Designed miniproteins, single chains, continued (5). Designs and how they scored, part 103

Each design is a single chain, and the fold is of that chain. pLDDT is the mean over its residues in the fold that is shown.

## One batch from the design tools (miniprotein)

Design m19570
Fold by ESMFold2-Fast:
Structure m19570 (fold): chain A 60 residues (1-60)
Amino acid sequence: LDPTSFVADGKVSREEFVALLLEKFPQLSREEAEAIYDLLRYGVHSERSLAALKKYLAGL
């Protein structure tokens, strides 16, 4: 299961998700990982969250 599904469902904490994401994608900064969490959990769009998402997708 994609950990992003647990973020959307509220089943993982922000701290837990950020730690997991940075472990798998070390090219992301902590702030970028936090922005991805906020986008997935709350639908908060920002320039930072979009840039972070692009890095995440490029790392796949």
Scores: mean pLDDT 69

Design m19571
Fold by ESMFold2-Fast:
Structure m19571 (fold): chain A 76 residues (1-76)
Amino acid sequence: MLSEEEFDAEVDVALADIYLGIARSLERQGKLKEAAETYRKAADLYEEVAQKYGSEDFRRHAEEARKIAEELEKKA
């Protein structure tokens, strides 16, 4: 069963996934600034989990979300 630290990380991953979905929806609506901010929130959460678990997958997710946020900021 998950420890408190493991449970917190699982919650952060779930929240990051939710933010990623919201950001994609905002992007589709043309709300580029809001989408960029939401992608950054997802990236921050993935980065925290990547550091705690040493996971390349979460690090990759964080990097991708951050790159999308940067691209959208340039278009906004």
Scores: mean pLDDT 79

Design m19572
Fold by ESMFold2-Fast:
Structure m19572 (fold): chain A 56 residues (1-56)
Amino acid sequence: MEVEIAPDATPEEKVRAMARALGLTDEQADEVARRLKPAPGSLPTPEQLRAAIAEL
């Protein structure tokens, strides 16, 4: 499944969009974004995202 994210989206918004694309709820997406705390210019890899989801 392809996820198109606006270039101007914050790293947190991009993580939430990716989590939602994987079928997570808004609350789960927020928790994943909080755990990863992505820095500007540094997006988590799909592997890091899956690891954070597994810890939910």
Scores: mean pLDDT 69

Design m19573
Fold by ESMFold2-Fast:
Structure m19573 (fold): chain A 88 residues (1-88)
Amino acid sequence: KLKEILDNIEKNIDEIDFEDVEGTARALRAAVRDLVKDPKTQEELLKLIDEFEKKARELIAQGKPRSELVNLYKELIKKIKEIIDKSE
């Protein structure tokens, strides 16, 4: 289940390579497409991941501290969980 994947990411957040934004976004998009069957929910989640990738790349390009990137990851996970909880 997607929620279990998100819970595992959140529990191991200190071990995540936050600078591998492209890899993380790709993996999340693949999981959403595979595990989320409702087309509207899937589209909403994919849009959130796209916005996350854009913002994360901008933060890295600007040399922002790791803590801001970590906060962006946490925000993404929280928003995805909220959408899933409402759709289930």
Scores: mean pLDDT 77

Design m19574
Fold by ESMFold2-Fast:
Structure m19574 (fold): chain A 111 residues (1-111)
Amino acid sequence: TLESFFDKGYTTGRLFTTLMLEAGYPQRIVNERACGILAASRIFITRRHGKAAAEAFEKGFLSGYESVVGKKLKCVPKPEDILLFAPLAKDIVDANSSDEITKIFDKYTKE
């Protein structure tokens, strides 16, 4: 459902942004990388589930980002950031729930 894609987006935006900030990345880099993972995720969702699902995910992601940073995400994604996050974005899109997305991020923080 579209609500499911919004929830996945929200969880992704919140967790990704929180982890980047906790890792000590500057706000500019957090903003650029967030745009990259969002763009990569939108590409995979559009291919598999269509534009409406991608838009729902984006709305969720932007809300999740804003809940952590307190600012709206404003950027043009860079090709190198899209490529960097393509594997993670694929795993996120393949996840069946927000709980599975949480487990994906938990795995990446234990490296």
Scores: mean pLDDT 82

Design m19575
Fold by ESMFold2-Fast:
Structure m19575 (fold): chain A 58 residues (1-58)
Amino acid sequence: ADVIIRVAAHDSGLTAEDVRELARAVEAGDWETVRALAERYGISEEAAVSVGRAYLEA
């Protein structure tokens, strides 16, 4: 999980809390939160889902 947070921070500027929120949103199917975080950091929704899923599966 720590490695996923570091990669997300380096590539997209996401904080540890943002990565955890993406993971929770993906698990819950909260696509509005996924979209909002993706837009905030200038990443695609697909990339945001990938980050959240990677954290859950780490």
Scores: mean pLDDT 74

Design m19576
Fold by ESMFold2-Fast:
Structure m19576 (fold): chain A 100 residues (1-100)
Amino acid sequence: SAAVERIVELLRELGKKLKEVLEDKDPEAAEQIVSAVEAMIAQARALAAAGASLESILRVIDWAIEEMKELAKTLDEEYAKKVYELLDEALERIRAIVAE
């Protein structure tokens, strides 16, 4: 699905941006959050292959992003804020794709 590939590309871009924010400040958190993004990509692809709706895929992504926000609460305030902004922006863009 073209929509699924667009979602996966957004998630890959999200992972890259999150790594850039965190890698020099908290490399362990960077590894954890990148792994979470890769797991989310794998799950989105598996759901799409199983014939799941875009709405179902979005629900799983929304849940995973909320879990990443909880992990980000352990970061210094300035980095937590940057992570929240990147996660929220990615989710809004994915919602826009699903709404098409």
Scores: mean pLDDT 86

Design m19577
Fold by ESMFold2-Fast:
Structure m19577 (fold): chain A 82 residues (1-82)
Amino acid sequence: VEEIKKEFERILEDILKAYNGSPFVQEIVKKAREEFEKRLKELEEKYPNTPEFDRQSALLLTALALRVIGEAIDKEIEEKRK
């Protein structure tokens, strides 16, 4: 649980670094952190100490990371294209 949380934080930090810590990306990352923490707790309660937890938590991390990247790209396009 703590390892996957650290892995997600590392991904979020890499995204923030790629966008020079811009305020719009900071808000996207903040919301993703809150959603990941809540959904990870639900998965831990539903699949305690099972291989299914490892699979579902990895899928959650991947899905949220892709969503953050997509939202950051969309915001960058919106800011630059008028």
Scores: mean pLDDT 77

Design m19578
Fold by ESMFold2-Fast:
Structure m19578 (fold): chain A 80 residues (1-80)
Amino acid sequence: DEEIRQLKIKAAAQNKSEENIKNLVEALKSDSEELRKVAAEALGEIGGELAENALKEALKDPSLSPEAKQFVVKALEKIN
């Protein structure tokens, strides 16, 4: 459900630490589409230089699926 997903995104975005940003980047490689979407949107919601740089680095990762890269692009749009 979109509402539950939004709550998960807000919860994940409350912690703006480098550790949490790293964990969210790792979640972009999850087999779960929902976790990939939540991770990308949470990184976009956190924003700032560290999250933006992490998202840009994720786009260069060859192990990231094309679908996850689309979520990353959308998250980068939100940071602007």
Scores: mean pLDDT 79

Design m19579
Fold by ESMFold2-Fast:
Structure m19579 (fold): chain A 90 residues (1-90)
Amino acid sequence: VQAELQAKAPEVAATYEREAEEYKDDPLRQRAAELAAEAARALAEGDFQKAAELLLEAGRLAAEIAREEGDPEAAEKILEQTSALAEMIA
């Protein structure tokens, strides 16, 4: 699984870097996208521990944003998905 995730990581990083640019007027969303891009870059470099830690932080921030916008179900889904993915790559 790590090899497949690492192979896809540069593409994922590029996607999140583009999202960070789109959210330039929303600092919290921009920061979440930046952290996700950093996690994907760490994964591409083979730093699985750092990638997992950054992914968990990105997920926590994204969940906070979802809760502030009145979508606690989306927040729980984000936390579940990021925790599962972090465990798979760590």
Scores: mean pLDDT 75

Design m19580
Fold by ESMFold2-Fast:
Order: C-alpha cells, then sequence, then structure tokens
Structure m19580 (fold): chain A 90 residues (1-90)
C-alpha cells in the first residue's frame, strides 16, 4: 500500500530526527504521517487501512516522545512496531 509505505517513511524520519535532537525534523515527520492519514480518509481508504495508519501515527508520537525523553531504546522499539505494522498490512 502506497499509504503504508509513505507513513512508514514519515515515521522513520520523525523518530530518527528525534534521536538526533532535530526537533523540527521530528515535528515535520509527525505532520507527514498525519497528512498520509488524512489523504487516505479523504480518498475512501478501507476501515482496516485507516485503523493501521492511526496506529502508525500513535506509535510515531510515542517513539518521538521517548526519543525526546532520552529513552533511545524505547524510541527504537516503537519504530520497530511501526515497521511490523506496515509489513503486516502492506
Amino acid sequence: SEYLEKALEASEQAVESALKGDVTGSIGGILRVIGVLLDAVLNGASEELIKALEEIYKLTVKGVKAAWDGDDKKAREYLEKVKELAKKYG
């Protein structure tokens, strides 16, 4: 799914930016995940795909927050969950 691929790329950028101390990059990545979710909803994506994108968004925010708190391990664990979710529904 193009939406899942784009959401994964955006999530990776958000969490990786946060791990590097790039706050602007982290926020930009989160906004891109939101943009993918909105695009999917507006274009009539399936309920299952929308729920998967919502979970990717939630995990991305948790990963960014963990990175900002200095918990690099937990940030990476949330990003791995995003990758697994994208693979499962992609």
Scores: mean pLDDT 90

Design m19581
Fold by ESMFold2-Fast:
Structure m19581 (fold): chain A 83 residues (1-83)
Amino acid sequence: DTIDIDRFRRSYQAMLASNAFRFNGDFRARFDALWPSIAAITREQIADGHYRYTFTTHDGRRYQMDMRRVGDFTEFGDLTPLG
């Protein structure tokens, strides 16, 4: 599904204020640097409680992050370049 960028940005800020979300590796630093370049966000459900986000930049570069429900937490995986 196509995700509204500004809606996701607001949700991300709320997630940063919450102890219910965990971010792996350099995700936060890389993602914060990526924001000005994002043209599109899509989400695919891989399994129950497991979603894959694809971030596409204006220059056509793509990045993926898997989001998983782990107990009482939502875990954001590493931000992985594609191509």
Scores: mean pLDDT 80

Design m19582
Fold by ESMFold2-Fast:
Structure m19582 (fold): chain A 96 residues (1-96)
Amino acid sequence: SLNELELELLLAGLQGNLEETAALGATLPEEVRTSTLTVIVNFAALAGNVELAEKIASLLPTKEQQVEALRAAAELAEKLNDEETAEELRKKAEEV
């Protein structure tokens, strides 16, 4: 479940507004920010939007969390038979 600030972060991230997403994320506790950004990365992957997934993942506080988010998103894409998105997301995880 998301509160109003989490929903605002989710909407800004889905719109690809990185500046707004980073600013809103900074107002939230780290755990809440991380989980909400991970949800956005997953939605971007489900939409086949690798560029958005990479950009939002880059806002996660550690390289480890960025890699984990991109790999989890790739697994979701693969489960939907979107192998092109899955391969590209795995490639982006290697580049972190």
Scores: mean pLDDT 85

Design m19583
Fold by ESMFold2-Fast:
Structure m19583 (fold): chain A 92 residues (1-92)
Amino acid sequence: DFVEKVERLIKAVKEGNFDEAKQILLELGVDEKSAEWLVKQIKEHLERGNPLSALRVVEEAVRRAVDKYNLSPETVKRIEELLEKAREELEK
């Protein structure tokens, strides 16, 4: 389930579980080297106190996967709602 994978990815990033985040990116069809690079960028942004920049990296990876798998408009809407909720929670 694509929506469940996106929700798990957001949770893994929020918890600092970068090994799980990398695994989920691979499950979303990101190649090994790109997944390692994306996780590194997310981790560096979080360590520098830039959680919104970290979320931006997650959003870009998810949007690429959405385009690649040609997901239904209903699935895309659910994903956009999950990303917006994550953004709102990081601003608190």
Scores: mean pLDDT 84

Design m19584
Fold by ESMFold2-Fast:
Structure m19584 (fold): chain A 99 residues (1-99)
Amino acid sequence: MDLSVLLDTAEINAEAARYAKQGYPVISVTDANNEEITLLEPASEADRERLERVVKRAREENAELRVRFGEGRGLSAVVLPVVDGRPLEGETVRFSGPL
């Protein structure tokens, strides 16, 4: 995956804030650098487990989290750790719609 299509922490927070203004529920996760990342709430328990797994991998690898938001109904993103500019295996997480 080209790193230029992945959002960094500041870009992720800005994107999540834009969706939150539209009524989408948000959650916070902390990466290996103790940076708080605001993401959309996972749509299901399985999606939450995928998000928790990738966050755990990022902490274990001392990696930053990067995100690529998908397009379409039911909003999804690929969340992946990046170590020294190298993307690791990510998880596709689906997010909840507006409340």
Scores: mean pLDDT 72

Design m19585
Fold by ESMFold2-Fast:
Structure m19585 (fold): chain A 62 residues (1-62)
Amino acid sequence: SAQDEIDRLRAEGERLKAEGMARLKAIGDGPISEITRAIGTALRGIGLIFEAELRERRLREG
């Protein structure tokens, strides 16, 4: 269902955000390339959460 897909997107986004944040903490003062990758992962997670919220709003209003 549309709700199941929204729930899946939100869960995946939360997972990626948590993964990226955890990697940033683990890297500390590590290479800039690793820091950049971790930030990218966290941002992709945030993007999926935002998409899920937009889809859920549309579903509730439609």
Scores: mean pLDDT 84

Design m19586
Fold by ESMFold2-Fast:
Structure m19586 (fold): chain A 88 residues (1-88)
Amino acid sequence: NEELAEEIVRLAEEYARLMLEKGLISQEEVDEFLAALPELREHLLSLPELAREAYLLTAKALIAELEGDEEKAAELRKELAALVAELQ
C-alpha cells in the first residue's frame, strides 16, 4: 500500500517540524532527517502491511504526544499494542 507509506513519510516530516518548533532538535538535525526520508519510503514499501500499520500508529502517537493531546496519544498507543499482540 503506497498510500500508507506516503502517509507515514508525511507524518515523519510533521514530527521533525514539531520537534524543531518545540526546541527539541536543531535545524541541522531536521535537514539530516529529511534527507533520509526517501530511504525511509523505500524501506516502508519493502515491509509487510502490518508492519507499515505499526509505523503509522507510532508516528501518529508521537505527533499527538508532541501536540500535548495525551488522550489521543494514549488511544493510539493502545491500538499499536493491540496490533503488536496480533503479530504474535
Scores: mean pLDDT 82

Design m19587
Fold by ESMFold2-Fast:
Structure m19587 (fold): chain A 73 residues (1-73)
Amino acid sequence: SKMEEARELLEEVARLLKLPESIVRHLETLLDTDPARAAATLRRLLGLDDSSVPFRGPEEALRKARELVELLE
C-alpha cells in the first residue's frame, strides 16, 4: 500500500541520516494523521526547498526523502 511504501522510505531515510528516535516517531504519527504535514515537516527538517544550502548527507538519502515527500503530497 502507499502508506507501507511511505513507512519503508521514512525508515530508510531515518537510518541513512541517523535521525533521532523522537523525530522519527513524530513523523510516523504524522504519516497516519496528516500526510501533507508530514511532507511539509520533512521539507523543512531536511532543507529540501533551499537549493543554496548543500544537503548534509548521502545522495541516496536525499533521493529517498524527495520520493517520500512526493508520495505524501
Scores: mean pLDDT 79

Design m19588
Fold by ESMFold2-Fast:
Structure m19588 (fold): chain A 56 residues (1-56)
Amino acid sequence: SAALLERIARHDTPEVYELVAAGDREGAIDLLMERYGYSRERAERVVAALEAVLAA
């Protein structure tokens, strides 16, 4: 669920969650790639999913 995804992101990747909540999309993508080893495509999908959850 959207609420579960938000909770997981807040707990497991709190810095990413905070960047998305602040509207820093590019910072969140860069952090996922550099610190968590995500590909750009995967990082963009994760950020888009978090943006959708936060906008709901």
Scores: mean pLDDT 77

Design m19589
Fold by ESMFold2-Fast:
Structure m19589 (fold): chain A 80 residues (1-80)
Amino acid sequence: MEEFKKEIKKKLEELQKIVAPDDKRKLSDEEALELARILHRIMRPELPDLDPNNLTEEQLEELLKILEEYKEYAKELKAS
């Protein structure tokens, strides 16, 4: 569980380097999880919102996948 939260934070920091490279602020674990939930709503609007108090490992894995998809999308926008 905690390992997935750390991975989410790392992926969000990687995304931040792509979209806002001059922003050096480190995210808290709570902030990182909330941002990942917002991206889940944006990238998967057909799915129900995630409950931050009842996240499963499967839901955390899905958040990591969404962050990676968004990161690739952001890279392509920067390259174009």
Scores: mean pLDDT 71

Design m19590
Fold by ESMFold2-Fast:
Structure m19590 (fold): chain A 55 residues (1-55)
Amino acid sequence: AELPLVDPETREPVASEEEKERWTDPLTGEEVEVTPAEAKRFELAVQFAKEAREA
């Protein structure tokens, strides 16, 4: 379609793919493409791992 369907509440395209970003796993050093939600979860897990090592 020429025009994307946009959700009037969020101003985001309806049924669009979430933007994926490249995230490097500091534990393995591997780059993966993840959704923002997954990236946030991975960052939290890494923070906990770092804090555990410092304790």
Scores: mean pLDDT 62

Design m19591
Fold by ESMFold2-Fast:
Structure m19591 (fold): chain A 77 residues (1-77)
Amino acid sequence: SAARAAAIRAVGAEFAARGAELGPQLETLIRGLAEAALADEARARELGAGAVAAARAMGPEAEALVREAVAALEAVL
């Protein structure tokens, strides 16, 4: 629905902005999750697990932010 797409975009934009403060790789990762969620719920769930693993390599603050972003996106899926 249009309302669901708007909610996914809003969550994606908020967390991408927070990610940008930590680095461009994290911003790109979060934007990719939001785009996946807009295209396919199953793909978004699959990519969510991989995104948390990638963020772990960037540090504990990045991992915490991506875990929060994944949870927020799943809440509006």
Scores: mean pLDDT 83

Design m19592
Fold by ESMFold2-Fast:
Structure m19592 (fold): chain A 67 residues (1-67)
Amino acid sequence: MTFERTTKSGIKVKVEETYDRAADTVTYKIYDEEGNLLAEVTVPASTPREEVNAQLDKAVEEAVKKR
């Protein structure tokens, strides 16, 4: 599944969500508005949405800071 998200800092990203049944994990690939891969986050499938959103926001902020 692919969805758009705006971080708490106002950065717009596209997120591709992939579920791995064998590992029971969800991998989120985060792309900027230009389609460049910014970050990849893998969490247990049981992770609450609030924690997932916090990890996605941190990954985006860290990727942007490196520029």
Scores: mean pLDDT 79

Design m19593
Fold by ESMFold2-Fast:
Structure m19593 (fold): chain A 62 residues (1-62)
Amino acid sequence: MTVELAFPLSPGGPVVLLTIETSEEGTTVRMELSGTDVSAEARAKTLRDALAEARARFEAAL
């Protein structure tokens, strides 16, 4: 299953593109800052862990 979402980092701020892909092998989360080359990707066995890791990597790339 693949889910794609777009949301602002803050009201009126830059848009983050979030892609979540879940399979029996695990969950992959990708975060991209729209209009830039800033992105981060993480893979884990659970959605919670993949989201936490992708977020940490994305914030470190800002």
Scores: mean pLDDT 78

Design m19594
Fold by ESMFold2-Fast:
Structure m19594 (fold): chain A 78 residues (1-78)
Amino acid sequence: SMAEESEREARYAREVGERLVERARELGDEETARRIEELGEKAVEAARAGDLAKSAAYTTAAALIAIGAELDVEWGFA
């Protein structure tokens, strides 16, 4: 059912968001961690509302921000 799909997506978004927040904190970037947390919360909210596309978009945005933070550390921009 759509409700079961929404619940699965909400759990996925929460789990991914939590891992990305932890990674950003490991890099010493608390500002990026907070941004990822905000996007993760929006992804969970969208999934619970049944907007799976919006949820995926927020989760993707959080992942891209996390990748950017890792590249900034690697290239000395952090």
Scores: mean pLDDT 83

Design m19595
Fold by ESMFold2-Fast:
Structure m19595 (fold): chain A 62 residues (1-62)
Amino acid sequence: SLEEFYRRALELRQRMADAGVTVEELAQRAGVSPETVRDFLAGRKRLTPEQWERLLAAADAA
């Protein structure tokens, strides 16, 4: 849903801020392209459950 998508985008932004990581650093750690992360944050692309889990784990490991 749009609400869930918005919440996840905010959650990822908050975790990135807390970890002090850039989109490029997070993407590299998660094995996801930086373009995919930017498109997700911009509301242009949805993540697969696997991509979402990898990004959260990468942010938490920072």
Scores: mean pLDDT 81

Design m19596
Fold by ESMFold2-Fast:
Structure m19596 (fold): chain A 108 residues (1-108)
Amino acid sequence: SYYKEGLSALDKRKYDSAEKAFLEALKKDPLYVDAHLGLAYVYFLKGNRKLAIEHLEIAAKLKPNDKAIKSLAEFLSNLTGDTSFLEAYKKAKASAEKLTAEEVKKLL
């Protein structure tokens, strides 16, 4: 599983390998919420806050009541003192629309 490879790479702090593995998971299933959440965390750790927020928003739109998505948004906001992650989560949840695989693929 590419998703499991991504998690293993994250545990080893191999962020480029984790990014590649989660992107391969999304190539197979663009609506894979957990892979978008993994990418949000990887991009955050790589210092790319814009991509971190974009993948967090996609995850929140796909699964607006998921506790793991909320927990990551709260964790990143608390860790950085930047509420933008939690605000992006709340806006995406409030505006949640059914995203198609084609629409998500265009964002990758």
Scores: mean pLDDT 86

Design m19597
Fold by ESMFold2-Fast:
Structure m19597 (fold): chain A 70 residues (1-70)
Amino acid sequence: QIEDKFLVDAVQGKVLGGSSTLAENAIPILKSKDDANAKALLKDASPGIKANIVAKASGDFKKRLEAILA
């Protein structure tokens, strides 16, 4: 899907945008995935990108995201 491709390209530095814009687009995509697929989409993300996405998450989803990114 285009959304999955955008996220992969963004974490690999192929799409330019602020950290806020990346997190804004990543959160809905990651929420729609199971833990294995969400982890796979973020596997090549830098620690800074991962931290920014976690910072934009809330509640149970934030805890879930922290677990899959550990």
Scores: mean pLDDT 68

Design m19598
Fold by ESMFold2-Fast:
Structure m19598 (fold): chain A 65 residues (1-65)
Amino acid sequence: SARREQVRALLEQLAELMRQLDAETDPEKKSRIIEQIRLLAKEIERVGDEGYRLGAESALERAER
């Protein structure tokens, strides 16, 4: 399914942003990465099913704490 392929690509992008966030020490750059994660999570919610939505919400909670 094209939708499943799109969600997989978005989840791979999310994982990469989470890795970048964990490695970043600059607060300003961290804020930019968190904003990118937030936008990507909204896109995953829009195109994914409930399982992917819950995964995206969990990632946002971890990024913002």
Scores: mean pLDDT 75

Design m19599
Fold by ESMFold2-Fast:
Structure m19599 (fold): chain A 118 residues (1-118)
Amino acid sequence: MGEPVVQRSAPVTLTLAAGETGSATFTFTNPLPTESEASVAVVARNTGTGTAEVTAKVYVNGELVAEASKVVGAGETGVLILSTRVKPGDEVTVEVTVTATEGDVTVVVSVAVTFTPL
């Protein structure tokens, strides 16, 4: 009893020309019967030759609770880690926005959320 539960998204690929912005939204529900810590890991792999800015926003039941951004260069993998507290059955929505700041980018985004009982 009290073991963490990990939920993972299918990956989403965003292919963007210089100056373009794209987004992907991922939704998870706290499956635990107790108040929990939701640890959100956003992995953005840039397989393109350009530079991307990756912004992650975490919403709980539609309320923005955490935000982080990272620059991910050509061939690099960026990781963003955000955390928040959630109640049983709370919906965690992760919005990932990618902007091609220099050149063309292809960014593969995946999200994992670990729910740890408190």
Scores: mean pLDDT 88

Design m19600
Fold by ESMFold2-Fast:
Structure m19600 (fold): chain A 110 residues (1-110)
Amino acid sequence: MEEEIIKLLEEVKKKIKELRDYLESKLDAEDAEEVKSMFDQLLSLVDKIIEAVKKGDYDLAIEYIEQLIEDLKKFRDYVKKKLPQVADYVEEKIEEIIKILEEIKKKLKE
């Protein structure tokens, strides 16, 4: 159980990093810097989820997952408003990440 959940969380972390790298390659330096700060916050939440799972605190892990899903949705909405040129790609990738997080949340409740 734990090893499978950690593997899925590492996949989430990888996908967030890939999305960060994609956006850094497509945006100017000013927009890339702002977006980088947002990704640092998202990655910090993934690390908190991993630590909670390793400690066996599944209720706390679920709380952090719900926060991460909310923050990902806020980031999606920000990109749609401020960076419409990359919005479709970002939305698709965020939906993929949220799907994995919902799967992890379901496994933690079992």
Scores: mean pLDDT 86

Design m19601
Fold by ESMFold2-Fast:
Structure m19601 (fold): chain A 81 residues (1-81)
Amino acid sequence: KVEELEKKAEEYEKMAKLFRDAVENPDIRKKLLDYAKKLEKENPEIGKKYRDMVDNAGGAAVIYQKKAEKYREEAEKLRKE
């Protein structure tokens, strides 16, 4: 459904913004690193991957922004029925 694609786009847009903010704001970066540390306790593989994304926050923001754009394009195509 179009709504599911739009919801995924919104989620990726929020992730892209969060990582962009982490580039500019050390406090946001610290919060993301704390979250990664919590993830590592339950799943070390996922936690390490998330930590790497925080260390490369600018790159992560670009990746999530592109994913959001792709989902929005798919939703728009489905709306033009």
Scores: mean pLDDT 80

Design m19602
Fold by ESMFold2-Fast:
Structure m19602 (fold): chain A 75 residues (1-75)
Amino acid sequence: SELEAFREEVRAAMERILAAPTEAEAQAINDELVARLGARVQAAVAAGRVDLAQRMMEVVAEVMREFAERFEAKL
């Protein structure tokens, strides 16, 4: 499904951020991810697919919660 593919994309990006050898590289990956996710959510809203946009935001929050402890350990 579209949401499942989106979840895998977000999860893969989170793994790349965690694997980044420097904070600068992690930040660059995060900035690219934020821009890409923002564009997708805005496109869904512009298309009148507000429910999809909401579900996409929920997926991002869920994946962030899955990775929260690992990010805290990296800080």
Scores: mean pLDDT 82

Design m19603
Fold by ESMFold2-Fast:
Structure m19603 (fold): chain A 111 residues (1-111)
Amino acid sequence: AVRTATGKGAPAEGKEDKRVVVTVHLPMAAAAEHTRVTLTLVADLVGSEKATGVLWVSGSAPASVSTEAKDQKVTLTVTVEGVAAGAQAAASLIADGKSKITSFEATLTLT
């Protein structure tokens, strides 16, 4: 069965020479039937040229995708294949230093 969880990240502001990172832990574990985790991430930014979405899955290397923050809004999709039963997932948004993340919503889908 397809399972979906959605979480919101707290707003965050960057300092000079530091990246801004917001992480959302989602209460979702893979079942034996699930082999894939897909992250869809939507964020509003201020002062950012680029944002990176990161999908963290226990037992797997982190997967990431980067895009330009056109009109200070980003939508990102990241997928991890070969997910083991019981794997936990978390999502992070990374923006350049001096940027502000004003909203962050992550949706995880297990298939």
Scores: mean pLDDT 71

Design m19604
Fold by ESMFold2-Fast:
Structure m19604 (fold): chain A 63 residues (1-63)
Amino acid sequence: MAAVYREAARLLEAGRVAEALALLSTTPEGPAVRDEVARILTETPDPAEALARAAAYLRELAA
């Protein structure tokens, strides 16, 4: 799981949002993690800040 969350965070940092969300959908906890990432992206008005916050969330899960 940790490796998947780190890769998804890397994809978000690169602006590859659709690929990151698709990758998260392959995990057993995927729907909940994906939905939280989508919430962060939706609730954060600045796109760069949204990607940074979503990536940070995934890196914390990978710790």
Scores: mean pLDDT 79

